Designed miniproteins, single chains, continued (5). Designs and how they scored, part 57

Each design is a single chain, and the fold is of that chain. pLDDT is the mean over its residues in the fold that is shown.

## One batch from the design tools (miniprotein)

Design m17967
Fold by ESMFold2-Fast:
Structure m17967 (fold): chain A 73 residues (1-73)
Amino acid sequence: MEPVTDELIEESLGLMTKGVILTSKESDDPEIQQLEKQILEALDNKDFEKAKELMQKLNQKEEQLSDKPVYKA
Protein backbone atom coordinates (compact mmCIF):
# COMPACT_ATOMS: atom_id res chain seq x y z
CA MET A 1 0.00 0.00 0.00
CA GLU A 2 1.52 3.26 -1.13
CA PRO A 3 0.74 6.70 0.36
CA VAL A 4 -0.73 8.98 -2.28
CA THR A 5 0.37 12.62 -2.32
CA ASP A 6 0.13 15.36 -4.93
CA GLU A 7 3.92 15.26 -5.27
CA LEU A 8 3.89 11.52 -6.03
CA ILE A 9 1.07 12.01 -8.54
CA GLU A 10 3.00 14.77 -10.32
CA GLU A 11 6.20 12.67 -10.35
CA SER A 12 4.31 9.65 -11.70
CA LEU A 13 2.72 11.79 -14.43
CA GLY A 14 6.16 13.15 -15.29
CA LEU A 15 7.63 9.67 -15.62
CA MET A 16 4.66 8.49 -17.70
CA THR A 17 4.95 11.54 -19.95
CA LYS A 18 8.67 10.86 -20.40
CA GLY A 19 7.85 7.30 -21.43
CA VAL A 20 5.22 8.50 -23.90
CA ILE A 21 7.63 11.06 -25.38
CA LEU A 22 10.33 8.40 -25.86
CA THR A 23 7.77 6.12 -27.55
CA SER A 24 6.11 8.83 -29.65
CA LYS A 25 8.71 9.39 -32.38
CA GLU A 26 6.13 10.00 -35.12
CA SER A 27 5.28 13.62 -34.35
CA ASP A 28 6.43 15.75 -37.28
CA ASP A 29 5.37 18.92 -35.43
CA PRO A 30 8.47 20.92 -34.42
CA GLU A 31 6.52 22.61 -31.60
CA ILE A 32 5.68 19.24 -30.06
CA GLN A 33 9.31 18.14 -30.39
CA GLN A 34 10.42 21.36 -28.67
CA LEU A 35 7.94 20.83 -25.81
CA GLU A 36 9.05 17.20 -25.46
CA LYS A 37 12.68 18.27 -25.07
CA GLN A 38 11.75 20.96 -22.54
CA ILE A 39 9.67 18.48 -20.52
CA LEU A 40 12.56 15.98 -20.43
CA GLU A 41 14.96 18.73 -19.34
CA ALA A 42 12.57 19.92 -16.61
CA LEU A 43 12.10 16.35 -15.34
CA ASP A 44 15.88 15.83 -15.34
CA ASN A 45 16.21 18.99 -13.21
CA LYS A 46 13.37 17.78 -10.92
CA ASP A 47 11.38 20.88 -11.83
CA PHE A 48 7.99 19.18 -11.64
CA GLU A 49 6.02 22.44 -11.70
CA LYS A 50 7.58 23.45 -15.03
CA ALA A 51 7.25 19.90 -16.36
CA LYS A 52 3.54 19.90 -15.45
CA GLU A 53 2.98 23.21 -17.24
CA LEU A 54 4.83 21.95 -20.32
CA MET A 55 2.85 18.69 -20.21
CA GLN A 56 -0.38 20.69 -20.30
CA LYS A 57 0.88 22.60 -23.35
CA LEU A 58 1.94 19.34 -25.02
CA ASN A 59 -1.47 17.85 -24.25
CA GLN A 60 -3.21 20.84 -25.85
CA LYS A 61 -1.06 20.51 -28.98
CA GLU A 62 -1.72 16.76 -29.20
CA GLU A 63 -5.45 17.34 -28.72
CA GLN A 64 -5.40 19.58 -31.80
CA LEU A 65 -3.56 16.96 -33.89
CA SER A 66 -5.24 13.71 -32.81
CA ASP A 67 -8.02 12.28 -30.66
CA LYS A 68 -5.90 10.95 -27.78
CA PRO A 69 -6.58 10.47 -24.05
CA VAL A 70 -6.18 13.87 -22.41
CA TYR A 71 -4.08 14.48 -19.31
CA LYS A 72 -6.23 15.82 -16.49
CA ALA A 73 -3.36 17.57 -14.73
Scores: mean pLDDT 63

Design m17968
Fold by ESMFold2-Fast:
Structure m17968 (fold): chain A 88 residues (1-88)
Amino acid sequence: SEAEKRREERLKQLEESRRKLEEQLKKRGKLTEEEKKKVEEAERLARLAAEDPEEFLKEVRRIYTEKEKVPEEVVEEELELFRKEVEE
């Protein structure tokens, strides 16, 4: 499936971005406040995805609708695709 392939690529990119941030932390010994908040939020979302996928989807929906101002209908469509993937 094209959707499955694109998701695998996106997850791989997120993992590489995560490793790059960890390398920067190790190299500089500290993160900026903005980088630290971004890492903490990413860690919280990753934990939710593993422990409670439904809460993870609620949090993603909140971020898209409130922070990113993506139309709720578009967000629900994306979350539906993600939910089907998690179930399979």
Scores: mean pLDDT 65

Design m17969
Fold by ESMFold2-Fast:
Structure m17969 (fold): chain A 62 residues (1-62)
Amino acid sequence: MDRELSLRSVSESFRGIAYLVEGKYDEAAKALREAAELASQSPLTSQEEVDRLRRLAEEAAK
């Protein structure tokens, strides 16, 4: 019953993307990293989605 974790990871990924657009790369990296962790713990989220979020976080940290 981890639908809330999946939805929360989506919310955090959206926030991370918004920070990227705003140029707040440190905040974007943190939000995307948290989204990836939440997504990895949710059975409703694929490994491909987790990898995508993690990659975005790494790119934001550069």
Scores: mean pLDDT 73

Design m17970
Fold by ESMFold2-Fast:
Structure m17970 (fold): chain A 80 residues (1-80)
Amino acid sequence: SKVEEYKELVKKVEETLEKYMDSKNIPKEVKEKILEKFKKEADELIKKYEAGEISQEEFDKKFRELVEKTYKEVEEEVEK
């Protein structure tokens, strides 16, 4: 199902984010906070899609924006 595809996508992005943060030597506590926030927001998008509150196109846009925002948060922790 599309919901299962989205859950798998979220998991793959979480794994990529964790590896990226590890490569940047982000402290464990900060890494866990960023991942928890990302997962919460991603899970809410999946829930809204499953409930029919947003379209596939809206999910794709909002999820892309969430990923971009999360990478920006990681860069701000490293380069600030």
Scores: mean pLDDT 86

Design m17971
Fold by ESMFold2-Fast:
Structure m17971 (fold): chain A 71 residues (1-71)
Amino acid sequence: TEKKSRGIQAGSKEMLNSGGTHDQVTEVARRGAEQPDVYSMIEVIYEEVEKLLGKEAADKAKQAGLQAVLD
């Protein structure tokens, strides 16, 4: 749970930096939090960010989330 929360927080920050709105970030974070494990959470964040902001933003959010989980 703690590692998932860190990943969601880091991914959310990158999503905001990529032009995402607070409402979009909140929805993506909610969907990620509903996932059973860290891997599923990262994949959901990637897919949702790619839909909303494009591949570059999704790649950055995934990298930030993964780094925060590994910390």
Scores: mean pLDDT 80

Design m17972
Fold by ESMFold2-Fast:
Structure m17972 (fold): chain A 87 residues (1-87)
Amino acid sequence: IDEKGRELGKLMTDIKGSVYGTPVEPQVVDLLGKIARAVSSGDVEKAREYAEQLKSLLQQSFPDSQSLHEKAEELLKTAVETAKLLS
């Protein structure tokens, strides 16, 4: 659990850094906060929902950024897995 939470935190920090100074930064930061809260409460459904919204936003805003799309997919997977461990 502690290890999975640390991995999730690193992914969130990396994604936040990648969108720093862009017009979508506030929306990305808001979604990352919602994902973190859902994971901490063991809400698998909400963790998945918010992570999928983040992935969609990043795909629409940065269509050519393969690395950012891969990080968003890994965040979705890690968030859902961590929430399941806490549920």
Scores: mean pLDDT 84

Design m17973
Fold by ESMFold2-Fast:
Structure m17973 (fold): chain A 74 residues (1-74)
Amino acid sequence: SEVEKIMEEIKKEVLEYLDKHNYPEAVKQDVLEEIDRIQKILEKNNYIPTEEAKENILRHLKLIADELVERLKA
């Protein structure tokens, strides 16, 4: 599906970012779960992300990764 293709592109980009910045494996796994959650919502609503929406999803995933790192420090 088109949603699957776009979400695979997002997944590749965010994983490359997390690997480059040495994020913990637990954070990567939680981010992958968030990607799966977002994909299911998009598919349920028959919504194909625009380029702007794709950038917003990437920003959201990076923010979630940073929040998860903060929680690990607490």
Scores: mean pLDDT 85

Design m17974
Fold by ESMFold2-Fast:
Structure m17974 (fold): chain A 52 residues (1-52)
Amino acid sequence: MRLEDLTEEERKAVLYLASLPNPEEATVDEIMEKTGVSKETAERVRRRVLGR
């Protein structure tokens, strides 16, 4: 994943997931609450970070 290809919101969500010990366990709702990104952005970032 290239950070330069991400929006500021996507980058914020990626960095949040990368800071977690078990990013696979983070829900879309948790990402939205902690970063303030939209549901679509949270779902997209979660999919990319988890190798999908």
Scores: mean pLDDT 74

Design m17975
Fold by ESMFold2-Fast:
Structure m17975 (fold): chain A 85 residues (1-85)
Amino acid sequence: MEETVTISSDELSDFVTENKIDFHTTPIGEIIKKYLIEKKNLPENVEILKIVDSYGNEIDKKLTGKELLEKYGPPKSFTVTYKIN
């Protein structure tokens, strides 16, 4: 079953800082997947289907944080659609 969650940029920024993740060089999909596993207690086989920023842009999960900021600007939130296989 597909589920949707909204993550604020503040929540994600705090998570990145707490876990010493290099936001600029790490794919956004990897950061969000780690957040879902560690903060939402989802299993490791969670699959991200879609990421949408606060501007309504669909974000390629392979973009690094740097590439995301350069292409779309800093979002206020991400709306993530995922499934557990």
Scores: mean pLDDT 86

Design m17976
Fold by ESMFold2-Fast:
Structure m17976 (fold): chain A 78 residues (1-78)
Amino acid sequence: SSVEAAIEQAVAYAQQGDLASALSLLRSVIGNAHDAEEARRIGELALAALESVPGAELRAQLRAEIRRITEVAVARHL
């Protein structure tokens, strides 16, 4: 799916050290969710995909940003 492809591309950017591009893609795909449930589901998929990114500190930073992006998207639908 386009969502899965975007998450895969974001992980690839993160692995290359391009956090700005990774977070931009995640903001787009999560922000374009049609409802709160979809936003939460995409956020969880992104968090799971981060397990493939090396570096505990980098993963922690990305998890915090993904949670924030997801919370903002969910709030727009409530």
Scores: mean pLDDT 84

Design m17977
Fold by ESMFold2-Fast:
Order: C-alpha cells, then sequence, then structure tokens
Structure m17977 (fold): chain A 61 residues (1-61)
C-alpha cells in the first residue's frame, strides 16, 4: 500500500512520515521524476530522494 511505502521511506531515509507521504503522491503522478527534482520539490537531499525512489520502484514491481 502507499501508506506502507511512505512508512518505509520515512524510516530508511530519516524523514518525516508527512514528507514521505508527499513523495509517494508525487511519484504516483510522475514516476519518471529525477532524484534532483524530487529533492527540490519536498526540501530533502538528493541522496534521500534517490533512496525514496528506490524503495518506491521496488514496492511497485
Amino acid sequence: SDEEIAKEIAKEAGISLSTARKMVEILNQDPMISPEELAKRVGISKEQAFLAITIYDRAKL
């Protein structure tokens, strides 16, 4: 579920659950978004955004 993906992102990337939920919403709308653009949109590091995308992609397999 999107909520479980958001929880895993929050835990692994060390970000708030509210930020992780926002990232999941963005990724649902634009799965091709770059880590740089995602990071810029939600105010986190590129490394955190890359990890979030990796978790999201794995869960949507």
Scores: mean pLDDT 87

Design m17978
Fold by ESMFold2-Fast:
Parts: C-alpha cells; structure tokens; sequence
Structure m17978 (fold): chain A 89 residues (1-89)
C-alpha cells in the first residue's frame, strides 16, 4: 500500500534527504534512497498528518533516528510524497 506524506512535513519526517534526491522526486522520478528518520518528539508532534506512515513504521519495527531505505515519488496534484516502500537498513 502506498503511504502519503504531505510535502509540508516531509522535511520533519526525513530531515536528511539529499538535495539531488529531492530534485529527482520533484521532477517526477521514482527514487530509492537511504536517509535517517526524524526524532521521536518530531514524529509524535505530526500525529494525524502522518498517521499511516507511523503505523507502517511501528509494524516494521522502525524507530526514530533509524537509517531507512525509501522508495518514493512526488505527486504535484496533492502536494504529497508517495512512499512505495520503506525498510530499515
């Protein structure tokens, strides 16, 4: 199932996304990349805005601050990032 994350909060969820990866996502590419998940305090503060993502992270045993491999694309019509896959590295 594809998880939707609002563009406004993606930098709080994934604070260390490389610039080149962000550029490719905004150009409509599907990109697989490694990044670090945000802090527990930040993730908890987002709550309902990222509820589906938080549920998937819990199910996969992924914790705040973990390194994750993400496959994602950007949807300009909804201003959301689409997470196709997320796994702990």
Amino acid sequence: MVIRVPAAVVGQVFPTIPEEVRKKLWQGEVVTFVTTLGSQEVLDSLGDKVAALLEALKEKGIEAGDKVRVTASYDPETSEYLIHDIEKV
Scores: mean pLDDT 84

Design m17979
Fold by ESMFold2-Fast:
Structure m17979 (fold): chain A 70 residues (1-70)
Amino acid sequence: KQEELDKVLEEGRAALEAARSRDEINLATIRYTKKVIEVGKDLSQEEIDKMIQRVADLAGEAIAALRARE
C-alpha cells in the first residue's frame, strides 16, 4: 500500500513538472489528490492529510516556477 502511494506521488510529481499552465497544474493536483485519497482509504486521516500536503507542496513549486516565467 505504501508502494502504491509512492507511485501516485511519483506520477503526480512528473505530471506537475510537465504542466505548462495554471489550469494543467490545477487539473493534475485534483487528479493526484483523488488518487491519494482512493489508495489511502484504509490509512489514518493523519497519514492521508500528510500525502495530500505533499501533492499540494509539489503543486506550489510548479505554480512558483510558472509565475517566475510570467
Scores: mean pLDDT 79

Design m17980
Fold by ESMFold2-Fast:
Structure m17980 (fold): chain A 73 residues (1-73)
Amino acid sequence: HMSIEELLRKAFELVGKAIEEYLKENPDVKLTPEQRRELVTKALKLAFDGVMQGKSEEEIIEEIKKLFDEIVK
């Protein structure tokens, strides 16, 4: 069984990877402090839920990138 520490570490890692990938693909995107806070909070929850559900890393990253797009709009 995955420990809570392992789960949180994995979720944090996936959020970081998704953020890096999104910003590389969208270099002109600039986030306000409020948008950045909302994004990180929601992305972390999405990554946590995805890991618990057994989703692939690629699937979780894609879901977080879609969340980014929604918040930036």
Scores: mean pLDDT 82

Design m17981
Fold by ESMFold2-Fast:
Structure m17981 (fold): chain A 80 residues (1-80)
Amino acid sequence: SELEELAKEGLKQVDEIVKMAREYEKQGKRERAIELLEYAIEQLETLIAYLKKNKADESLLKELEEKKAEVEKLLAEVKA
């Protein structure tokens, strides 16, 4: 479905942002890593809201919520 394709593309984009954030962290650019992770969370929140409005399958919403929790945990670790 179009909503499933949108969710998969969103997850792929978030994975690329997380990869970039980890690279900045390795370079000692902690503030840039934080900004990217916060951006990834915002993108996931926007996508989740859109999918909920369009009555997407609960399985898709769960996958996005789990990815959001993963990114939020990583953000907390970077901020520690």
Scores: mean pLDDT 89

Design m17982
Fold by ESMFold2-Fast:
Formats: C-alpha cells, sequence, structure tokens
Structure m17982 (fold): chain A 56 residues (1-56)
C-alpha cells in the first residue's frame, strides 16, 4: 500500500512541475481521496517523497 501511495505522490509532483503548479496540500488532498486516507497521512507520504527526490 505505502509503495503505491508513494508512486502516486511522485506522479502528482511531476505533473505539478511540468503542467499545473500545485501545492503539497493540494497533492496530499488528491492522494487522500484516491486512497481513502486522511490528509495528515497523505501529507506524510508527500513529505517523504519530496525528501527522497531532494536526496537524488
Amino acid sequence: MKERMKLAAELLLRRAETEVPRSDEEIANQLAKAFGISKEEAKKVVDEVRKERAAR
């Protein structure tokens, strides 16, 4: 489950960079809706993906 959520967050972040700019809050909202989790949980996943991308 977590791996799928991280993949979805990464795709949403890439889309935000190349097309329509979106905040981390907006990305977390989309992830929460897609996976039926809380915004707080989705935000943690987005933060984790951002840290991984920054470390590359």
Scores: mean pLDDT 74

Design m17983
Fold by ESMFold2-Fast:
Structure m17983 (fold): chain A 83 residues (1-83)
Amino acid sequence: SIEERIRAFTARALEVARRAYRLSLERPEARAELLARLQALSDRVPDLPELAERDPEAAERRLAELEAELAALEALLARLERE
């Protein structure tokens, strides 16, 4: 269900936020980008449950976009962690 996907996304996003925060302390040059991208994700999540009830197709598209951005952030974090 979309509610299960939102819950899975939220749990994954919290882990990504924790990693990004830790890296922002170790990599000052990446801090602004990491915080801006986390904020952008955070701003688009609160409306998802309401959107899912009003327009399920739009909610699925937004969730897919958010999942793609989260994956891109995870890849960036993994790269920074290796450097």
Scores: mean pLDDT 85

Design m17984
Fold by ESMFold2-Fast:
Structure m17984 (fold): chain A 125 residues (1-125)
Amino acid sequence: SSAVKSSLRQTSSLLSQAASLASQAEGLLRTAQKSDRDTARRQARQAIALLNQAKGLLDQASKGIFKDSTEALSKEAREIITLVEEAQKSDEDTARKLLGEAADRASKLSDELSSLSKRAEELAS
């Protein structure tokens, strides 16, 4: 139905936006890993804000056939935020390792969100 196709297009758009936010967070986390303490903390804070925005979009997308996938990806975003928060409380060497892990996981999150967005768009066709 036209209503189902409209809902799938909206879901695809939300997932695509969340993927972009996760990709931006990855960039900030990778730069934070190479930066001085004050710059790293500022960039980490921005990455947390972007990941929280991505979670909000995933909560909106958490409907029908995508509910389980979007809930799993929302949990992953929360776990990445936790790693970044732990990095802010850690010594420099531990912080760099945690920021690197968070960046790698944000990259994977972005890829999974992009794949799910494409699937929603294909189902809307």
Scores: mean pLDDT 91

Design m17985
Fold by ESMFold2-Fast:
Structure m17985 (fold): chain A 66 residues (1-66)
Amino acid sequence: SSINDYIDLGFSLSTSINDTNSIDQINTIRDFVNSHINDPVMNGIALNRVRDIIRDLDRRRRSISS
């Protein structure tokens, strides 16, 4: 699903900058989604959270690379 694509992107970004806190957050969200596979409301909340994490990671990655 689209949420799994975002989780995978977040994991890739967090590992690329070696951010253990973000890696842990993404893994927690993955576990949460797997526990709530039939709950569209909870999956919507998880999607918003992973998007926020990706946005922060992308901003931080750009700062490091610049």
Scores: mean pLDDT 80

Design m17986
Fold by ESMFold2-Fast:
Structure m17986 (fold): chain A 88 residues (1-88)
Amino acid sequence: SFPNSIEERAELLVELLKEVFGLSETVEKIVYEVIKEVLEELEKNPDITGKKIVELIKKKTEELAKKYGVSKEDREKLEEVLKLLIGK
């Protein structure tokens, strides 16, 4: 089935990022939660600016990295993923 829910779309995007970056289970979980939050915010506020989305991604990633106590290696992997998502 084609992804049509927020959860299914987030799962698909995380799987694609995992194939590119080789994410650990902890990084996969963080990236999934960040993408899900962004998709939920876009659904609630379709007029949201790219700047606000970038701020949301950065804030949520830092909150979750702290919450899950990520290793230095996992933090470096999160930085690589963030650079791809928002580094344009």
Scores: mean pLDDT 81

Design m17987
Fold by ESMFold2-Fast:
Structure m17987 (fold): chain A 64 residues (1-64)
Amino acid sequence: SDLELNIRFSQVMARLAEIFRSKGIDISGLTVSEIVELARSHYDSLSPEEQQVVDEFIELYEKL
């Protein structure tokens, strides 16, 4: 992917790490596919703002 896409992905990953860290979950050892499944399993318990971060993450993942 180009530089812009890689920067956006890194920023979204950092936001996801903060969201899950606030809930006691460390995602640093997980694969991208495992993070997708984790985000989906917790989606309904997230705030609308946190759900937007997950939506952007999945959109970017689908483009990789």
Scores: mean pLDDT 83

Design m17988
Fold by ESMFold2-Fast:
Structure m17988 (fold): chain A 93 residues (1-93)
Amino acid sequence: GLSKEELIERLEELARRAEAETDSAKAEEYLDRGLALAEQLVDQELSKEEAERVKEALRRLARAARERISDVTRAIAYVLRTIGLIFELELKE
């Protein structure tokens, strides 16, 4: 599998692409892939610096969901998923 650093870099790339994407369906693809990587990373032992990078990428994905997803119910669902993952990271000491 990919290293933690490779997973974090890929998550950061997907967050940037989601923010820049103007097509709602393509933005959802970046959000789905990014959130799947974030869910894998939350289950790993992360340094403080790694956790901050993941939380920042999740905040960017939440912003992309609000700005790029045309369906309001799906946009809310994506935002709630990012908030849940941030909360799990904050609970890890």
Scores: mean pLDDT 88

Design m17989
Fold by ESMFold2-Fast:
Structure m17989 (fold): chain A 85 residues (1-85)
Amino acid sequence: MLKEEVLEALKEAEKLAEEYFKDASEEVRAAMKKSFEAARKGIETLESAPEHTEEEVEELLRQLLEDAKQVVKLLKEGKLSLPDP
C-alpha cells in the first residue's frame, strides 16, 4: 500500500514540522500547513489522474515517500532548528 506509506510519512513529517516550528511566526506556520495540505491533496488525486499510467503513479509515490522520509530525517536531526548554545 504505497499510497498509505506516503500519507503516513507525510503525517509524521507534518507532526515533526509543527513541533519544530512551534515558536515560528504565524505566517511561517500557516505556509507550512498549506504546503502539507497541498501535498496530501496531490497524493489523493494521483490514482484518478488520467495523464499518469499505473507505473508512473507508483514512481511518483516512491519519490514522494523518499522526499517525506528525508524531511522527517532533517526535522529529527534539527538541522534547521534555532541554535541551542
Scores: mean pLDDT 70

Design m17990
Fold by ESMFold2-Fast:
Structure m17990 (fold): chain A 81 residues (1-81)
Amino acid sequence: SVLDQLTERAIEGLRKTAEEMLKQKVPKEEMIKKLEELTANAIKLITDVGNDLKVPQAEIDRAIARVKEEAERIKEEIEKL
């Protein structure tokens, strides 16, 4: 589905951005802030597109949950560095 594709792209984007920031030795606080901004933007996009396509709320909620779960996992890995 379009929502699944958006969710997967959002998750991949978060991972790639975190890896790139780590490679560039960006400060942890700045990395976390950027990750939170990207996560918020992804959630907004998923919500807006899901509503426009009249996707069931349960499917939108699942997509948002997947993005939040992955973002939290990446954030925890950054905080452990």
Scores: mean pLDDT 88

Design m17991
Fold by ESMFold2-Fast:
Structure m17991 (fold): chain A 87 residues (1-87)
Amino acid sequence: SAADVLADAVRDLVDAVVKTVEKIHGNPEEAEAFRQRIDAKIDAVRDELTARMKEAGVEDLPAPSSVEEENEAVKYLFDFVRKEREK
């Protein structure tokens, strides 16, 4: 399911961050390469989520203008992912 793919991607991202921080102890060039890889993974996950939402016909996610609206947007995304998993 899309929810499992997203969850696994985020989990892999977090694991990569932790392991790479430990491994790059004092190396700025490897840290920069790691940052670029992380940015690419975040973009890929965002694009996948956006594509799945569009396919499901849920394109009207309100743009958050406050922390409270951001929290509601995040909850809406998690609810969408959860519903996709249950299909």
Scores: mean pLDDT 61

Design m17992
Fold by ESMFold2-Fast:
Structure m17992 (fold): chain A 91 residues (1-91)
Amino acid sequence: KELIEKLKSPDPEVQVKAAHELGLKGDPEAVEPLIEALRSPHEEVQLAAIYALLKIKDPRALPALREVAETSPHPRVQEAARKAIEYLERK
């Protein structure tokens, strides 16, 4: 629960570290909080959330990843989201 709380921190560095640890743990409870982190204005937080969702491999992330791939102002985030979608849609 502490890591999910840190994902809501006002400090983007804390959010990035929390997302990485949640991805490593693979906790399914982290999926919805990580989807919310995709809406972050900070590029590094969005990237960390995408990679964490990839690690967990839960298809619940697909609609949010598609939105981010189309709407993010950051090219690195759009590309990471597209690659994550491709990976998660594979059997």
Scores: mean pLDDT 81

Design m17993
Fold by ESMFold2-Fast:
Structure m17993 (fold): chain A 99 residues (1-99)
Amino acid sequence: MNIIEELSKIEFDEKKYEELRKKLTIPPNARLTGILYLPRVVAELYPKYPEEVEFILAAIVNGYLDPRIADLLAFDYYEGKITPEEFIKYALKAALKNY
């Protein structure tokens, strides 16, 4: 299944994003394991998209975003299939789908 095709069918709900962003926090001692590409992409994009990257990490830790889906999107970004803006939007859409 192509995760980009699935997420491209979903409209970005800015109101849901704003509501969930205010509710989600990263718990102390939160850890992510079994991911390969996401840490590099997060480090690269954090300076330009700090709020969105913090939300993506909070969504993963709080169970709104599957870390494997996030890592697949990070891989597609790493392979040049999607832009930085598309990576952020798709990750946000994937998290909001489960809210």
Scores: mean pLDDT 78

Design m17994
Fold by ESMFold2-Fast:
Structure m17994 (fold): chain A 69 residues (1-69)
Amino acid sequence: MSLSELRQQFYERTGIRLTNSQVRTIVRIIREHLGKLSAAQLAELIYEATGIRLSPRDVLILAELVAQT
């Protein structure tokens, strides 16, 4: 899956639009910390890095999409 496909699928599932820069940063954080941090902890790191506040549910959706990339 491309980053553009990931961004589109995330939008379709959550209604949240991410820029290409935000998607790259979020994918990096999830790949580095998946299985090490909770969804809530990942959401906090994403907020600190991008300014986007995600729910734990949104983070789990992103983790599913990242696993397919």
Scores: mean pLDDT 85

Design m17995
Fold by ESMFold2-Fast:
Structure m17995 (fold): chain A 86 residues (1-86)
Amino acid sequence: SSMEERQKVVDETIKELEEIAKENPEVKEAAEEAKKLLEEYTEKLDVEQTRQAGAAAITAVKSAADGNMSPEEAVEAFRAKVEELL
């Protein structure tokens, strides 16, 4: 079902965010906030939008882990992307 596929995308995204946070403790709070936002927003998103939101969360948190932006900027970039999908 589409609900099961959506949940699988969320679970896979959360796992990747947790792995990034484990290797990069500096982005732990950003990853936890991104996880919370993804879980809240996915109720309003379809499967394809959830994939786009998940990819945006991973990209933003990885950019912060790589030093390309602050953890705070990463969370705001993710929020902005999800708002485009709503």
Scores: mean pLDDT 86

Design m17996
Fold by ESMFold2-Fast:
Structure m17996 (fold): chain A 79 residues (1-79)
Amino acid sequence: SLIEEAMKLVAEGQKAFAAGDYKKAADYFVKAADLLKKNGDYLLASQAYRAASISYKKDGDYDKAKELLEKSKELEEKA
């Protein structure tokens, strides 16, 4: 299912983040968020976009971090 696939991507993102691979973590969290959004799980998608935003901020990509934080906020309003 899309939810099971998204949760596996979240786990991979968390693992990459713990290893200091922030760009890789962000990529996993974005993929998870996109699947959760497609499935209508707006709150979980918002949380995954926020995790991706934090990951980009750790990577020094503040522009992408800001874009993903705004996506997170928009989905939180729909939850």
Scores: mean pLDDT 90

Design m17997
Fold by ESMFold2-Fast:
Structure m17997 (fold): chain A 85 residues (1-85)
Amino acid sequence: SELERELERDLAEVEADPELLEQTAKVVEGTIKKSEEMSDEEILEVIGSKENLDALIALMNRVAEAAGLDMEKVEEFNKKLREIL
């Protein structure tokens, strides 16, 4: 889809810019930490749709890999999101 192409382009731009990658990685880490305090209902409300979930997972995985984040925590969060939907 066009959305997938735009997301891929945006992610490539983030990966190419070390400052933007660091800022985006901090947002990803903050989101994961915040989600640990949220209920399943609150997480579902924020995500809104399966399309948003798939896009969020793809974005977090690419940023986490590029920034060298703790992939075990990222995978745990992804599993939690998939179990809610």
Scores: mean pLDDT 72

Design m17998
Fold by ESMFold2-Fast:
Structure m17998 (fold): chain A 100 residues (1-100)
Amino acid sequence: SLEDEIMDLIKRLLEALKNKASIEEIKKIIEELMELVKDPRLTSQQKMQLLYAIFEAAAYVKDEEIIKKVIELLEERLSEETDPLDKKVLQAMLDALRQL
């Protein structure tokens, strides 16, 4: 299921971060998460969970190219967001990445 795919990718990311996997392996997981977040079947909650996972991973790897791509993704999502709380979360993630 889509839910199982989301949970599998997030678990793989968390395990990679915990075990200090290579930056290359973590970047590959980030790219898979960035593709998954574009799926129109996702609920708003699922999209926010994926965006947060992508943000955490980008902040961990501190790769300029990945950070730029994730900033663009977060800016696009913020422009389309109507929920006040989700807007604050997206803005906080953007501000954090822009300070790296």
Scores: mean pLDDT 88

Design m17999
Fold by ESMFold2-Fast:
Structure m17999 (fold): chain A 67 residues (1-67)
Amino acid sequence: APMPSVDTLMARIRAQLRAQGRDDLIAQVDAIYASQRARGRSDRSMRVSLVAFARSQGLDVDSPALA
């Protein structure tokens, strides 16, 4: 299966948080995304950060962080 893009991961995280009524956490993940983009982080590095955030919040975001 093709690896999900950063934008696809963001869409999945937002969808799960919205379905769970965690709209405040959507603002937090959007802030992380904006900060990582502003810092010129690679898409690979951003995916790792987003998966770590999702896991810390108990979200089921399966992303094999493989090369």
Scores: mean pLDDT 75

Design m18000
Fold by ESMFold2-Fast:
Structure m18000 (fold): chain A 83 residues (1-83)
Amino acid sequence: SVEELLREFREKVASVLTPEQKAEFDAEFDRLLAELPNLSYSELKERIIELGVRLMKRLTPEQAAEVGRILGEFLKKLDELEK
């Protein structure tokens, strides 16, 4: 399910982040979840990409690389559900 993929994405990203970075990420992610019932698959994909890109700009190169990998896996799995 989309909800299961979002939960796993959140947990995997959080494991890469410092407590301060995690707090900022959690706030933005909770905002996205509140809007979820009003988003299409395409809109959700765009919102997650925007969230990931904004996050990666604030991270170390090593953290950014791992978040990018996690994001790529999430988007691939989301595309499989859209079909």
Scores: mean pLDDT 83

Design m18001
Fold by ESMFold2-Fast:
Structure m18001 (fold): chain A 106 residues (1-106)
Amino acid sequence: ALAKARELRLKGTEAFKKGDYDTAIKYYEESARLGAGTGLQGLSYRNLGDVYEKKGDLKKAGEYYYLAGEAFASRGDLESAIESYKKAAKLGNKKAEENLRRMGVR
């Protein structure tokens, strides 16, 4: 399962580099699902945020950056969590703004 999640994330990244955003989304979604509870989940959600931002879907990009922050925070990776929440907040994600405030991040 974990090896497959990693393989799918790499395939998603190759599709993203080629501008095939819809294929990248499918691979990253499956990678996040199979990588649930691991560091790959946060990375895959961050990749989904990047793809939706490139597609101009800023609301969905913010939602995925927020989910990446939650996944990183659940694993104690506070640096990656804060970075992801800041990206989500910049795109207007209210939940990320609230989490940053609760963490004392300005």
Scores: mean pLDDT 89

